# Designed miniproteins, single chains, continued (3), part 106

Each design is a single chain, and the fold is of that chain. pLDDT is the mean over its residues in the fold that is shown.

## One batch from the design tools (miniprotein)

Design m11674
Fold by ESMFold2-Fast:
Structure m11674 (fold): chain A 78 residues (1-78)
Amino acid sequence: SALLAELERLLEEVKATTDPEEAEALALRALELFREAYPDREVELGIAELILAVGRTVGEPKEGAIKALEVLIEAVRE
């Protein structure tokens, strides 16, 4: 799957960055790609967005970005 490969690439970029702003930007790109491919999968999108928001709130934006991307990747593997 082209989407799965791109989401996995974005996850590796998030893991490699030391910049929390870049990690968030990469996760937001992943959300945009997933929303374009699966606009009706509102539950998975909502979970990923909530994980990102929690990560920001607790001062762990990179961890939030990683976990949000993992949710989207798992959803594509169906």
Scores: mean pLDDT 86

Design m11675
Fold by ESMFold2-Fast:
Structure m11675 (fold): chain A 86 residues (1-86)
Amino acid sequence: AVEEARAALEKALEKAEEYDPALAARLRKLVEELVEALRAGRELEAEEYEGLIGIVLGLLRLLGLPEEVIDEIRDAYAALVAAVRA
């Protein structure tokens, strides 16, 4: 489940990399840090990473990343978080 959700996120991030490789890399790092915080039971830190991920997605939207790609990233990341929390 977690590995499948991670693979889906990586596939969605590949599309974002074509638009902005640096922001795509930042998103990958933030999601990874969020997953580790959740696994460690650090709920406040996880909430902070969720906020930062939202900011980066908003930036990508402003920079012209298609809404379809943003939705794919958001859905994949949400699935990964749900799998880690299960």
Scores: mean pLDDT 80

Design m11676
Fold by ESMFold2-Fast:
Structure m11676 (fold): chain A 66 residues (1-66)
Amino acid sequence: MKKVTVVADNDEEALKELEKVLPGSKVTRDRSWVVEGEASDEEIKKVEETVQKLRDKGYGAEVSVS
């Protein structure tokens, strides 16, 4: 599994969508939601699709994988 980090605007709906695709993630809030977790390649694809969906709705969001 790879470490996945998502940074997204402070929006509760965005967080709920991300938690569905990355269960067991660590979430911190300051100016943006920071969601961190371990994920398989298949789960990473779901996270990327969710981030793109959020961007399509006008939210600022990005993903990084280590």
Scores: mean pLDDT 73

Design m11677
Fold by ESMFold2-Fast:
Structure m11677 (fold): chain A 87 residues (1-87)
Amino acid sequence: MGQQLIDQSNQYRDLGLQAIQNGDIRTASRQGRNLSNLLDQAQQLNDQQSINTSIQNLGDVQIAIGRSLNNDDQVQRVQQQTNQLLS
């Protein structure tokens, strides 16, 4: 079960990052929401590996969105939050 959540999390991250590379911020934001929902599911299941993977993947997408929008404050906050949650 946990491997399926990890695979789905990685897929949403890849789709979000690809959308940013293509200039599609709206699709990237949608994939970020998908990752947030998946993180909530992983937390309800107490699957620590899926939780950690989804935190990292959500952070990656949110950082990429922040960089594409020249929002350095968002990039810094998301980096700090992701590092704290994974430490």
Scores: mean pLDDT 86

Design m11678
Fold by ESMFold2-Fast:
Structure m11678 (fold): chain A 90 residues (1-90)
Amino acid sequence: MSEEEIGLAARQLLELASDPNVTITREGNTLTITHTDDPETKAVVDKAVAELSKIPEIKIKREGNTVTVTFADDPELLAAAQEVLDLHGK
């Protein structure tokens, strides 16, 4: 994965982590994102899903208010994702 793609993924995760109606949990290469039915929160999640889905090494599954994001086994991408979560106390 390119440094630009890692930066894009980290930025989308930062926007999600900054929303108080979004909960993010990490298990290995998988992030589980749970959000409320708030229209503003849905817009943030929709934008993040659309941007992350442009990265071929990221798999996204959406089921109602839960989004599952699975990363490729890339140490730099996983480190960037963890740093964003740590910065926001998620």
Scores: mean pLDDT 77

Design m11679
Fold by ESMFold2-Fast:
Structure m11679 (fold): chain A 85 residues (1-85)
Amino acid sequence: MEEADYKAFRLEDGKFGELVGEGKLKIEDGKVKEAYFKVKTPKGEEVVFELKEGSGMEELEEWAKKLEKFAKENGLGIRSKYSSS
């Protein structure tokens, strides 16, 4: 099973600042078991990006692109930790 934990930080002068979001991805047999990303905007709004359990790799790619676009538009740095067992 492939697993990744995500954390989002506000970027200040190119450095990771305040922790403003978290997410998780779990994949088994090429299908999503769990995928979410929760982040707080500078305006204090919470935005949630979720994929349905059973989503395929195409849906996962689209989800990842949405997260990257959101991070860029909101001045966020995302860190990921991958583990495989």
Scores: mean pLDDT 77

Design m11680
Fold by ESMFold2-Fast:
Structure m11680 (fold): chain A 67 residues (1-67)
Amino acid sequence: ERTREALRREIDELVEEAKKIKDPNFQKKALSLIEKAREILDSGGDVEEAWDLIMEARAIIEQEKKK
């Protein structure tokens, strides 16, 4: 579900998971995507664009978990 409230919860969870990434470059990348999604949400922008950024951050986090 791509609701604003679901996106906010996803952001909070992904921030904590991103902090666990051992590679500092991937950690910075994931966090920057999450912050960009927050900016879109705060500015009243397209929720789908924010979800796309969160999906990219999630992919980085999941890939790093496999290492």
Scores: mean pLDDT 79

Design m11681
Fold by ESMFold2-Fast:
Formats: sequence, structure tokens, C-alpha cells
Structure m11681 (fold): chain A 97 residues (1-97)
Amino acid sequence: SIDELKKKVQEADEIFERMIEAIHQGDWESARKYLEEYIKTGIEIGREMNREKLVKRYEELLEQLKNAKTKEEMIKVGEQLASLYMEAKMLLDSLIE
């Protein structure tokens, strides 16, 4: 349902806030953990929306994060995520009456 999607989006937003807080504190271990959780939540939202292309893009981003060995590589994943998040949010908003 739309209400269930709204709850999942709220959960994703909370994870995103924790990630940004961790980055500001220099806690890159927690930042990486929250980034992974955020991407996984995005996959779940995309699947519930039946947006296969969006799900695939999030899955590719998750794979990039797993291969990111440096802070700089993790930041690049975050930049790609920010762009993808805006697209996903616009698509979700289009489903809300």
C-alpha cells in the first residue's frame, strides 16, 4: 500500500540522517554501514514499486560499495546514490494522491 511505502521511505530518510551524522563525526565505519543499509532499503522500496530498472541501479551501487576499499571510493558511491535518490523520490511522489 501507499502508506507502507511512505513508512519505508521515512525509514530510509532516518538511515540517511544517521549516515550524514556519522560522516560529520568522521566515523567512516558507521557511515559505510548506514550507506549499505540505505541502499538495501532503496532496493526494497524499488521492488515494492515494481521499478525493476531502479532496483537494478541500486543493486549495482551496492556492488560498487562492496568493492570500495578507500574513503574516496565510498564517497563516489555516496555521490551516485544522491543522484539516484532524487530520481527514486520523484517516482515515489508521483504515486501519492
Scores: mean pLDDT 78

Design m11682
Fold by ESMFold2-Fast:
Structure m11682 (fold): chain A 85 residues (1-85)
Amino acid sequence: KNREIAEKILEEVLKKTGIELSDEQRRRAIELIEALLKELEANGVDSLTEKKRLNWIIAFVLDAGLSVEEAELLIELAIKAVEEK
């Protein structure tokens, strides 16, 4: 289920970076990861153009309080999760 995958991806990013998110930021991040996983599952990883990738990075930074590096790592983990299914 995409929610459980999204929670695992976020925990991996947070463990590597040591950042703390508020409950609201954490919930927002999980929602965005679920939406990204759905997009990648529907259209394939090759559909993730440079512009679409940048739009996801902006969403994670502005809506969830992640850094650009954290957003990039998260996107890579989401791609890997979809490719493993």
Scores: mean pLDDT 83

Design m11683
Fold by ESMFold2-Fast:
Formats: C-alpha cells, structure tokens, sequence
Structure m11683 (fold): chain A 70 residues (1-70)
C-alpha cells in the first residue's frame, strides 16, 4: 500500500497537508504557534491528514497499511 503526501502548503500562519493512503485521502490544516518552526507545523499537518486518511480505511486496507509500517 502506497502512502504519500500529495500536497503540502506551509505559510507563516499555518500548514496544510493532503495525504493519500492507497485510494484514501486525508486533509488537515494546522495553525502555526509562536516559537514553532514551519517544519514542525508541517509535520503536525501531515500527521493529522494521515490520521484522517487511516480513519476511512476498510478492515483489509487497515491490515495492508499496518503491514507496510511494520
């Protein structure tokens, strides 16, 4: 199962990420907090987008994704 970041936009105010897990897509936007690096905000956006994509997976897709990360 392929996992990829298809879109990543980082600004001074926020980061937005779109992550694809197989045929499933998750999107998240995270506000940048004072003192936070743009890279850290981007990683948080990616993590939340990945979580949203994973939540939409079927039981079989969940197993395939789990096996890919083990």
Amino acid sequence: MEVKVTELEVTEESARAVVQVGERVGEATVPRKPGESPEFTALKAIALALEKAIESLSREEQFAAYAAFR
Scores: mean pLDDT 82

Design m11684
Fold by ESMFold2-Fast:
Structure m11684 (fold): chain A 76 residues (1-76)
Amino acid sequence: MEEHRKKAKEIADQTAERLASRDNVDKEALRKLIEDTLLESIKPEDIDNPVKLANAITAAVLRYVGDQIDAELAAA
C-alpha cells in the first residue's frame, strides 16, 4: 500500500509539473486530483501499466477542467 501511494504521488507530481508549466494552472490542486484519481482507479499491480496510467491521468485532467467550468457556472 505505501509503495503504491508513493508511486502515485511521484507520477502526480511529475505530471502536474509538466501540465502546470503552461497556463496559470493550480499545480497543487491538479497534482492532488491526479494522485487521488490514481489511488481510486488503479490497483497496486497496475500502477506500472502505461495505458491504465494514461487513462487515469486523462480522467483526472478532465475532472479538473469540469470543476473549473462548474465553478464558473455556479458563480453566474
Scores: mean pLDDT 72

Design m11685
Fold by ESMFold2-Fast:
Structure m11685 (fold): chain A 84 residues (1-84)
Amino acid sequence: ELKEKLYEKTLELAKKYGITDEEKVRSIFDELYEKLKPVLSDKTLERVLPNLVIAKLFGMPEEVFEKVLNNDPTTLLLLSYQPP
């Protein structure tokens, strides 16, 4: 299932950033998944959702999430970035 696969990837990414509050990760993940699933393709969602969850955990502005909902290509590209 796509949702469980993305959650696992998000949780591992969160742990890599030192985030240990799994309940908070799950809460933000579920919120963003349900909000973005009808707006973004499965491929785009898989690419951006893990980084978007981490960004929200670190207090990223709501304006960025609004740009994602409007399919802003620059914002989607930046949220797809993962350090090598």
Scores: mean pLDDT 75

Design m11686
Fold by ESMFold2-Fast:
Structure m11686 (fold): chain A 94 residues (1-94)
Amino acid sequence: MEKKKEELLGNAIESLKYALEAIDKGNLEEAKLALENAKASVEEAAKQGLISEEDAQEILEQIDAALEAIDKGNLEEAKKHVEEALKLLEEIKK
């Protein structure tokens, strides 16, 4: 389902962009919620066979690394992982 893939990947991309904004504002709880929302959208896309498990795993690893970096107070590291997840999602969506 091409439209469903666009919706789920679009939601993940939007959530990751919101996470970057929240990190920049110091709203770390909002950033973590946005990252969890992105993770849920990626997991749902993989579950429905809309993306490969390999692509989903790579993106989820970046999101999990961003969450860990936030918990450690490494906000620059967290942003890098979010940016990598965004790049991977945008490459898959096109």
Scores: mean pLDDT 85

Design m11687
Fold by ESMFold2-Fast:
Structure m11687 (fold): chain A 71 residues (1-71)
Amino acid sequence: SLEERRKRIHEIALEIAEERGEEEIKEFLQKVMESSDEEALKLYQSLSPEQFEKLVEIAAEATKRLREEEA
Protein backbone atom coordinates (compact mmCIF):
# COMPACT_ATOMS: atom_id res chain seq x y z
CA SER A 1 0.00 0.00 0.00
CA LEU A 2 1.02 3.65 -0.33
CA GLU A 3 1.06 3.94 3.48
CA GLU A 4 3.41 0.93 3.79
CA ARG A 5 5.72 2.46 1.13
CA ARG A 6 5.76 5.79 3.01
CA LYS A 7 6.67 3.94 6.22
CA ARG A 8 9.49 2.07 4.44
CA ILE A 9 10.84 5.32 2.92
CA HIS A 10 10.76 6.82 6.42
CA GLU A 11 12.70 3.83 7.84
CA ILE A 12 15.33 4.10 5.08
CA ALA A 13 15.55 7.89 5.65
CA LEU A 14 16.21 7.25 9.35
CA GLU A 15 19.05 4.83 8.41
CA ILE A 16 20.55 7.43 6.03
CA ALA A 17 20.37 10.15 8.71
CA GLU A 18 22.24 7.82 11.10
CA GLU A 19 24.88 6.93 8.44
CA ARG A 20 25.48 10.64 7.77
CA GLY A 21 25.60 11.65 11.47
CA GLU A 22 22.58 13.95 11.07
CA GLU A 23 21.35 13.57 14.67
CA GLU A 24 18.77 16.42 14.49
CA ILE A 25 17.19 14.93 11.35
CA LYS A 26 17.25 11.43 12.91
CA GLU A 27 15.41 12.71 16.02
CA PHE A 28 12.95 14.62 13.80
CA LEU A 29 12.18 11.48 11.73
CA GLN A 30 11.69 9.38 14.90
CA LYS A 31 9.18 11.96 16.23
CA VAL A 32 7.31 12.03 12.90
CA MET A 33 7.01 8.21 12.93
CA GLU A 34 5.39 8.34 16.39
CA SER A 35 3.12 11.29 15.51
CA SER A 36 -0.37 11.65 14.07
CA ASP A 37 -0.70 13.29 10.63
CA GLU A 38 -1.66 16.59 12.33
CA GLU A 39 1.32 16.44 14.74
CA ALA A 40 3.66 15.49 11.85
CA LEU A 41 2.50 18.53 9.83
CA LYS A 42 3.30 20.82 12.79
CA LEU A 43 6.74 19.20 13.14
CA TYR A 44 7.45 19.82 9.42
CA GLN A 45 6.32 23.45 9.80
CA SER A 46 8.77 23.92 12.73
CA LEU A 47 11.84 23.04 10.61
CA SER A 48 14.42 25.70 9.73
CA PRO A 49 15.20 26.13 5.99
CA GLU A 50 18.55 24.37 6.56
CA GLN A 51 16.92 21.40 8.35
CA PHE A 52 14.23 21.20 5.65
CA GLU A 53 16.89 21.13 2.89
CA LYS A 54 18.73 18.26 4.64
CA LEU A 55 15.46 16.37 5.15
CA VAL A 56 14.53 16.73 1.44
CA GLU A 57 17.98 15.46 0.37
CA ILE A 58 17.73 12.44 2.70
CA ALA A 59 14.13 11.74 1.58
CA ALA A 60 15.21 11.79 -2.09
CA GLU A 61 18.00 9.27 -1.39
CA ALA A 62 15.57 7.08 0.62
CA THR A 63 13.10 7.08 -2.30
CA LYS A 64 15.91 6.07 -4.68
CA ARG A 65 16.97 3.17 -2.39
CA LEU A 66 13.36 1.97 -2.12
CA ARG A 67 13.02 1.93 -5.93
CA GLU A 68 16.22 -0.14 -6.16
CA GLU A 69 14.81 -2.65 -3.60
CA GLU A 70 11.65 -3.01 -5.75
CA ALA A 71 13.60 -3.58 -9.00
Scores: mean pLDDT 81

Design m11688
Fold by ESMFold2-Fast:
Structure m11688 (fold): chain A 61 residues (1-61)
Amino acid sequence: SEIDKLLAEIEKAIAAGDAVRALELAVELHQKIQEETDEERKKEAMERLRELDRRLRAQLA
């Protein structure tokens, strides 16, 4: 739930062009992912974070 909320907030920040907020939320999400005990959930969240990172980098190019 917390991970899904952070993923949604990052997508919203990227859509708004707020790169600073997107990066700040991505750091927070990475910390939450490290605390996740479900390996499958952790893997899914990491893949989603990588996809959002690619989108953000494309926007900043």
Scores: mean pLDDT 81

Design m11689
Fold by ESMFold2-Fast:
Parts: sequence; C-alpha cells; structure tokens
Structure m11689 (fold): chain A 56 residues (1-56)
Amino acid sequence: MTIEIVEKMTEKGEMVITVKENGKELRRITVSNSPLEREMARGVAEVYKAVLLTIK
C-alpha cells in the first residue's frame, strides 16, 4: 500500500491537496490561498494518511 499526498496550486490561487492510494484518488481538499487554510488542509491530509497507514 502506497499513500501519496499531492499538492497543486491553481491559476486562481487555490490549493488542491489530493490523497492517493496506489495512484487512486481517495480524497481531494480544495482551499483558498490563505496560509491558515493551507496549513489546516495539510494537517487534515497528514492525519488521513496516518489513519490509512494504520488500517491494514
């Protein structure tokens, strides 16, 4: 099982954070280009990844 977090910035200044398992998209989080919202979304993605790595 390979869990990957991918961050992309859109031309509109939105940040899209995608959590993938073996290349399959499991969750997508879109936030404005606000430092606070970006850090919150990153934290949520990291928690999601940790949970997935714990559940076998």
Scores: mean pLDDT 76

Design m11690
Fold by ESMFold2-Fast:
Structure m11690 (fold): chain A 70 residues (1-70)
Amino acid sequence: SALEELRKKLEELVKQGKITQEEADEILKLVEQEDYDGVERLLVRLYLAGKITAEEASELGKLVRKHEAE
């Protein structure tokens, strides 16, 4: 599922030291709450902080959108 792929990507980013476990957990919590505006704001914040690349932000956003459509 898109949610399982999202969890795996977030776990990889945490293992790489790019984001914290708390940031990964917050993204998943917002997705479970269907707060997609909150997810977008958090992904933009991580990108602007230099924690994730534009490609990583785009991939995460695509997985979130795919889950929303399921």
Scores: mean pLDDT 86

Design m11691
Fold by ESMFold2-Fast:
Structure m11691 (fold): chain A 100 residues (1-100)
Amino acid sequence: MSLEEIKEEVRKLVEEIRELLYEIAKSLKDPELSEEVIDFADYFEKKILYFLDNEDFESAILLVESAIKWVEFLEKNEGADKELAKKVIELLKKMKELLS
């Protein structure tokens, strides 16, 4: 896979992850947790695209690993959509594999 193909696939995964996180946030009854999920989604998109554009794959991988842990904690929260959270974790793991 070329570097440009990897970047394109990662950008597609970022968009899918953002959409799923926004769907999780919309389903949450706790407005504070909902806002935290949206803020995390926006932060993750901004930072991962920054690292990708600068070809800083080491920082990108560390960010993805941190994101996996954060979404795993979200999955354990009462009221979070566990199936959507699991899907986000799967996409983050795929992103890590592409960046490695």
Scores: mean pLDDT 87

Design m11692
Fold by ESMFold2-Fast:
Structure m11692 (fold): chain A 57 residues (1-57)
Amino acid sequence: MSDIEQAVRTGEEAAKEGDVWAALTIARALRNAGHFEEADRLYELAKKAGATDEQLA
């Protein structure tokens, strides 16, 4: 399993548990590393978990 796949799974788990901050932290790290598709996926999960537009910026 790649480091990117592991990071995505960790972010998905955090969002599922309601840890919006952890999910967004992982999403931002993925985006900064150039993994925009994976980052966008975690942003959408964070939105569903209750993240505000301000937190997603």
Scores: mean pLDDT 78

Design m11693
Fold by ESMFold2-Fast:
Structure m11693 (fold): chain A 64 residues (1-64)
Amino acid sequence: MDEQARQAVQQLYDALSKTMSKEELIEQFERAITVIRVAREQGQLSQEMADALIEQIKKKIKEL
């Protein structure tokens, strides 16, 4: 699961970084964390997958 979450976040970064500034990327990733939390609360994601995705997004924000 962690590897799938890492790849998903990296693919999102690769797509968005071609057209967005660092500041815009941070805003989009912060919004993605909110969307993931809502999806988990609605039962669309497991707790494990939601936590893995949020951790990978936070790590990517720190690397920016």
Scores: mean pLDDT 82

Design m11694
Fold by ESMFold2-Fast:
Structure m11694 (fold): chain A 64 residues (1-64)
Amino acid sequence: DDEVRRAIDEALDRGGDESGRTAAEGGSVEEMIEASRRAIREALDSLPPEVREGARPLVEELLA
């Protein structure tokens, strides 16, 4: 649904921003990946339950 798609896009954008910040601060590739994944999951956790349940499986598949 449109809300789920927007939530996924926003979560991925946050992951990219956090990964970029980690890189700018001299973080390793592993730290960048973990920061991105963490930011994405935190973004999902802040969503309403109905949107979160729709977005979480799709995002976890994308991150696998």
Scores: mean pLDDT 77

Design m11695
Fold by ESMFold2-Fast:
Structure m11695 (fold): chain A 76 residues (1-76)
Amino acid sequence: MLPEKLAKLEEAVKNKTRLFVAYHDAENGGEKKLYVVDPIEIIEENGKYYLKAFDYVLKKEITLEVENILQFYELP
């Protein structure tokens, strides 16, 4: 559920917990992308939520639509 997903992601932002994220890329016919990210903040814009995070592998900031995050796990 989106509210539960948001609460868990906001907790990860607060605790600066690194996440493994499986993401649905609606471009390219729903390709699944895998990220390892340091969460920075949750942004709300026009009823949609976005996770701003630092991609640890690519060494750059990315923005992920929360609704398109399929799975995420805390990393040690």
Scores: mean pLDDT 80

Design m11696
Fold by ESMFold2-Fast:
Structure m11696 (fold): chain A 65 residues (1-65)
Amino acid sequence: MEVSRAVAGEIAAIGYLLKYPVKIEYEGKKITIYTEDRSEEVKERLKKAEEYMKKLGLELESVFL
């Protein structure tokens, strides 16, 4: 499994679950997701994604607007 393919799949899954996605930014190995959806489901999903991406050598940051 290639890292780029795994990352793309994870970002797509997060995007599909976000009720109000605002922006996704990429900077080297850092991915920042901006969202207005403050539901517990989204918070838990983003935390799980952060831990998963950290294992792949990537950083995921979530910003709640």
Scores: mean pLDDT 69

Design m11697
Fold by ESMFold2-Fast:
Structure m11697 (fold): chain A 85 residues (1-85)
Amino acid sequence: DETVEDSNRAREIAREELGKLDDFSPEAVTKAAREAVERAVKEGIPREIAAGSAAGEALDSVRSLPNPVRAQVQDGLNKLVKEAL
């Protein structure tokens, strides 16, 4: 199932980009998610699938941080997903 394979690859790319971060500021996390989307799109993955996968992995990466930081990350990721639609 190509859609499942695309989603799995997009998540792998997102984890790689997030794994490069030494700082989990909202700006750094959002930038890593955007870079993951562009990498996935270059590999032929649909932008909508890439954006959803990157947003999910980015939110998981900050789930232990205080609510205000998570809210700022969520706002940045919501914009990323809307831009992909």
Scores: mean pLDDT 82

Design m11698
Fold by ESMFold2-Fast:
Structure m11698 (fold): chain A 87 residues (1-87)
Amino acid sequence: SARERLERLLEEWRRRFRELAKKAGRDSEELMEELERQLLEELEEVLRNHTVEELREALAAQEAELTPSQREWARLVLELLEERERL
């Protein structure tokens, strides 16, 4: 289901953010909470207002300007969008 997919993606995001926060030398817990909240809000907005095709094109166009955490977020969003197309 879409919810089970989203939960798996969130667990992957948490793992990635912990790794990135360690390398940055910042408080990993606070950074993770902030990033998770922002990503959930952005994901909900994205899924509400756009077609899958439009979002895929937009993410691909900005890939070169993304930070490592933003690229990981974009990849996970694209996976979710692909799953929605198959449903």
Scores: mean pLDDT 58

Design m11699
Fold by ESMFold2-Fast:
Structure m11699 (fold): chain A 66 residues (1-66)
Amino acid sequence: MPPEILNLVEEAKKAEQAGDYLEAANKYDLAAGIAAIKGAVFQDNELLDEADELEEKAKEMRLKAA
């Protein structure tokens, strides 16, 4: 996984642990977007699968923030 995506996931986990679910959702959503773009450009199925998982985590965090 590219370092930029790993850094965003770590920031999202820290926000989640702090109870800031909206920030966690935004970080997971941004990581998912980068993974989806890179996965599509480089035809990397593992990055596309990771993008889908990160998008689902972002949705879960948004539901907790609401």
Scores: mean pLDDT 83

Design m11700
Fold by ESMFold2-Fast:
Structure m11700 (fold): chain A 96 residues (1-96)
Amino acid sequence: MTPEQEERLREAEERMVEEGLFSPIDVLRWMIENGLVSEKGKKALEEAIKALEEGYIVVVTTEATEEQIAKLEEQAKKLNKKVKVFEIELAPLPPP
């Protein structure tokens, strides 16, 4: 990350806590609106928001193993809910 991007992310985290953005949908929308993710990441977050609105248990991560996904799906099934896992891509660093 550039120092400017790192400082912006830190200010963003402090603002989210201060503004009480604890709803998963609100946090994901805020990430999209503030350009924290790549175009692929934005599409993944939009799909995650849709899944949350449809009543899925949603996991957003930069990495996921098949074993972790299977474990989460098994747990969700016991709660009469479906799980969806979305792998997001962060915004690219500018070239030096």
Scores: mean pLDDT 65

Design m11701
Fold by ESMFold2-Fast:
Structure m11701 (fold): chain A 83 residues (1-83)
Amino acid sequence: SLEEKYRKAIDAVIEELKKTNPELAERVKQAVEEADSPREAFDRVSRILFEEILKETKKTDPSITDEDVERALALQDERDAAR
């Protein structure tokens, strides 16, 4: 089922994050526990990962501003709300 695929994807992400970023893995686990469904858990996890990717990208690319990160996160939030 689609719900089973979401759960397996989340579990795989948490397993990989535990190896490289245990603090982020804990944040992801908490978001999953607070979600009412596997789909909501997946959306929350995706949002957290997207935010971390943007923050890391900003650290390595000086052309990316805090405003650019905030705009990208706002667009993702609007997209998630529209579904």
Scores: mean pLDDT 75

Design m11702
Fold by ESMFold2-Fast:
Structure m11702 (fold): chain A 66 residues (1-66)
Amino acid sequence: LSDEQKQEIIKIVSEGTEKIRKADAQGNQEEVQKVLEETRERLEKLGMEAELTYLRGQPQITVRPK
């Protein structure tokens, strides 16, 4: 991955995680799933896999190479 692609991945993960945390805090599981799906599609195009995990009691998106 180029440095520019790494920066884009970080941005996508950060934005997705923030949106998911807000939706989860509001009990809006439909929004959590929509944001997760959108984030997965964006990361798949960059050759990355994404999953929803809970760290420190908060939801977040974690990524790894395919």
Scores: mean pLDDT 80

Design m11703
Fold by ESMFold2-Fast:
Structure m11703 (fold): chain A 66 residues (1-66)
Amino acid sequence: STVEELRELLEEAQRLAKGERRNLLSEEEADFLDQVGVELATGSVREERLDEYVERLRRIIEKLSA
């Protein structure tokens, strides 16, 4: 996985989680989106965490797309 892929997945998750659909997220999932957003904005994403973050975002996107 790449930082670029992570950014695209976060953007998609944020797009899907607008308005009332944000209520479909658990507190842990909402906090995770905010955490990844901060780490991307500050350049703090560690390469070893990319695959984990991408997998977690894909699961969130699947949930929001249902």
Scores: mean pLDDT 82

Design m11704
Fold by ESMFold2-Fast:
Structure m11704 (fold): chain A 61 residues (1-61)
Amino acid sequence: SARLAAEARAQVAAVAAGGDLETFRALLTKSYGPALADRVVALIRAGDVDAAAALLVEAAL
């Protein structure tokens, strides 16, 4: 959904801009598992906010 995509993008962008990446990784691990958490964190570290947000939307469905 457009709302879910916008929320995921905003969350990823906030973390990428200077949020606590380790806390975010821990929350993703609890919700979606370590493999997805590692992929999202790797994309954020690479600066690919769009891909990180898209992966979270896919996982939430």
Scores: mean pLDDT 81

Design m11705
Fold by ESMFold2-Fast:
Structure m11705 (fold): chain A 65 residues (1-65)
Amino acid sequence: SDLLVQVRERLRLIRRVSAADFTLAELADRFGVSQSYLSRLENGRAQPSEPLLRLLAERVGISVL
C-alpha cells in the first residue's frame, strides 16, 4: 500500500540520520518490533497487518486516519 511505502521511506531516513546514535536493535525496540522484522520491513520483505502498519506510521511521524 501507499502507506507501507511511506513508512519504509521514513524508517530508512530515520536509520540513516540516527546511525551515529542508535543501533538497528535499539531502533527496532523503539518502534516495538524485532530487529529482524524491522530489517525485513525496510527491505520490502515483510507486509505488516493494517493495525501494525498504522501503529508504525504513527511512531515514525506519519499522519494516518
Scores: mean pLDDT 75

Design m11706
Fold by ESMFold2-Fast:
Structure m11706 (fold): chain A 82 residues (1-82)
Amino acid sequence: SHISPIDLILRQIDSIIENSDTMSVSQIKEAMRRVMDVARTFGSAQMRQEADRALGLLDRATSKQQLLDILRQFRDQLLRLS
């Protein structure tokens, strides 16, 4: 139970990526919104900025590939902040 907020967010991102083939575009968007809301609530100022950027891109995305690209970019930014 020594799981940091960042570790929980990364695990949720990995779960979405792993299950993306079984999820609709709408389900991926909803799951991503929940992850970004956690990052905005419990993250650093830089993490909140990256989450806000991802949410803006999320609203305009229309395909699974676009959503997964946004999610992977967000994941990469979080890893750089670790």
Scores: mean pLDDT 84

Design m11707
Fold by ESMFold2-Fast:
Structure m11707 (fold): chain A 55 residues (1-55)
Amino acid sequence: MSPEELAAAVRKLLEFASREQVRAFLARHVDLSPEQLRAAAEVLGVSPAALRRAM
């Protein structure tokens, strides 16, 4: 999955779930590359370092 595809998926999930629920989902179910982590963090409005600490 590309970083752009992950960003689109995260935006879609945020239509149905809170930011905290999406972060928890990513932490438990997705092993993210640095590029994917950056893309997801940007959509969630957090730094990549903050998202990595939550995982």
Scores: mean pLDDT 74

Design m11708
Fold by ESMFold2-Fast:
Structure m11708 (fold): chain A 81 residues (1-81)
Amino acid sequence: SMEELEKEIEELEKEILRLMLQARQAIADGDLATARAYLAQAEKKAEELVKKLEEVDPEKAKRIRESLQKYFAELRAEIDA
């Protein structure tokens, strides 16, 4: 249902944010292996989020995908520095 889909989207958004915060903390702690693992999990959840968003608003899905890809690229650059 639409209500179930909206809840799944909200849960994925919260999980992605949590994983991104954990990746940033791992970078700050110098634990680059853990940071890469959290980033990989966040990227996987982002693909799930975008796929669900494409069902309700394809234009919003495209904007969110681009924003998340940019943020993940920035985190990856910090890890690989």
Scores: mean pLDDT 87

Design m11709
Fold by ESMFold2-Fast:
Order: structure tokens, then sequence, then C-alpha cells
Structure m11709 (fold): chain A 88 residues (1-88)
């Protein structure tokens, strides 16, 4: 498998396990592998704003995902903060 395919598999696993810390780390890694053009096409998020989504996971649980993308100008990289929780 390519490194990107391995990364996607890890992201999927972390999401199914509701592991917010691992998702933040993995999505930060993923975003920093994207070209500037790929980033512009895939991310319609406003930098520094929190976007909240509700979606069904593969286990049939309703999950709330909160995502914030920050550009760290000192480190010249994007940082992703993700919080995932199960909706009652």
Amino acid sequence: MSEREKLFAKIKEAFENLDSKKLSELLTEYLNTLSEEEFKQMVNLKLGETSTFRLWNAKGKLVEVSVKVIYDEKEKKYIVEVEVKEVP
C-alpha cells in the first residue's frame, strides 16, 4: 500500500474508535502531505473556524465531528484539531 493509503486506513480506524487525539494527529499529517492545489480543492473550511458535522460511522453510530484547521506560520504547516463524540 502507498503511504497515503496506510494513512487513510489509520484515519478510518481512529474515527471508528472515536479517538479524537489520534484523528487530530493523523489529519494534521495528511494535510501536510497535500499540495497547495489539492488543499484548495478538498478543504472548503475557513482557517481558524470550527466546523461541526454529524455523520453515521460504519458501525451505525451517529457521531459529531468538530474540525478546526489552523495555519502555523512559524512552522509553515497546517494543524488540524478534531473532536469526535458519539451522539446519544
Scores: mean pLDDT 73

Design m11710
Fold by ESMFold2-Fast:
Structure m11710 (fold): chain A 60 residues (1-60)
Amino acid sequence: ELEELRKKFDEAVKKIIEAYNKMREAKQAGDREAYEQALKEVQKASDEATKILNEIRKRI
């Protein structure tokens, strides 16, 4: 059960890193729409990671 949550957390962290890379590329290109989309992806992945951490905290 904790192992499954850890796996989901690792996946969420990976998504955050990928979205941050997209944000940097969009900012360098001056692509506002791509930047805003990547920002939303970061926010969504961060919310997912927080939810997983809260679930782990309930068990500990």
Scores: mean pLDDT 80

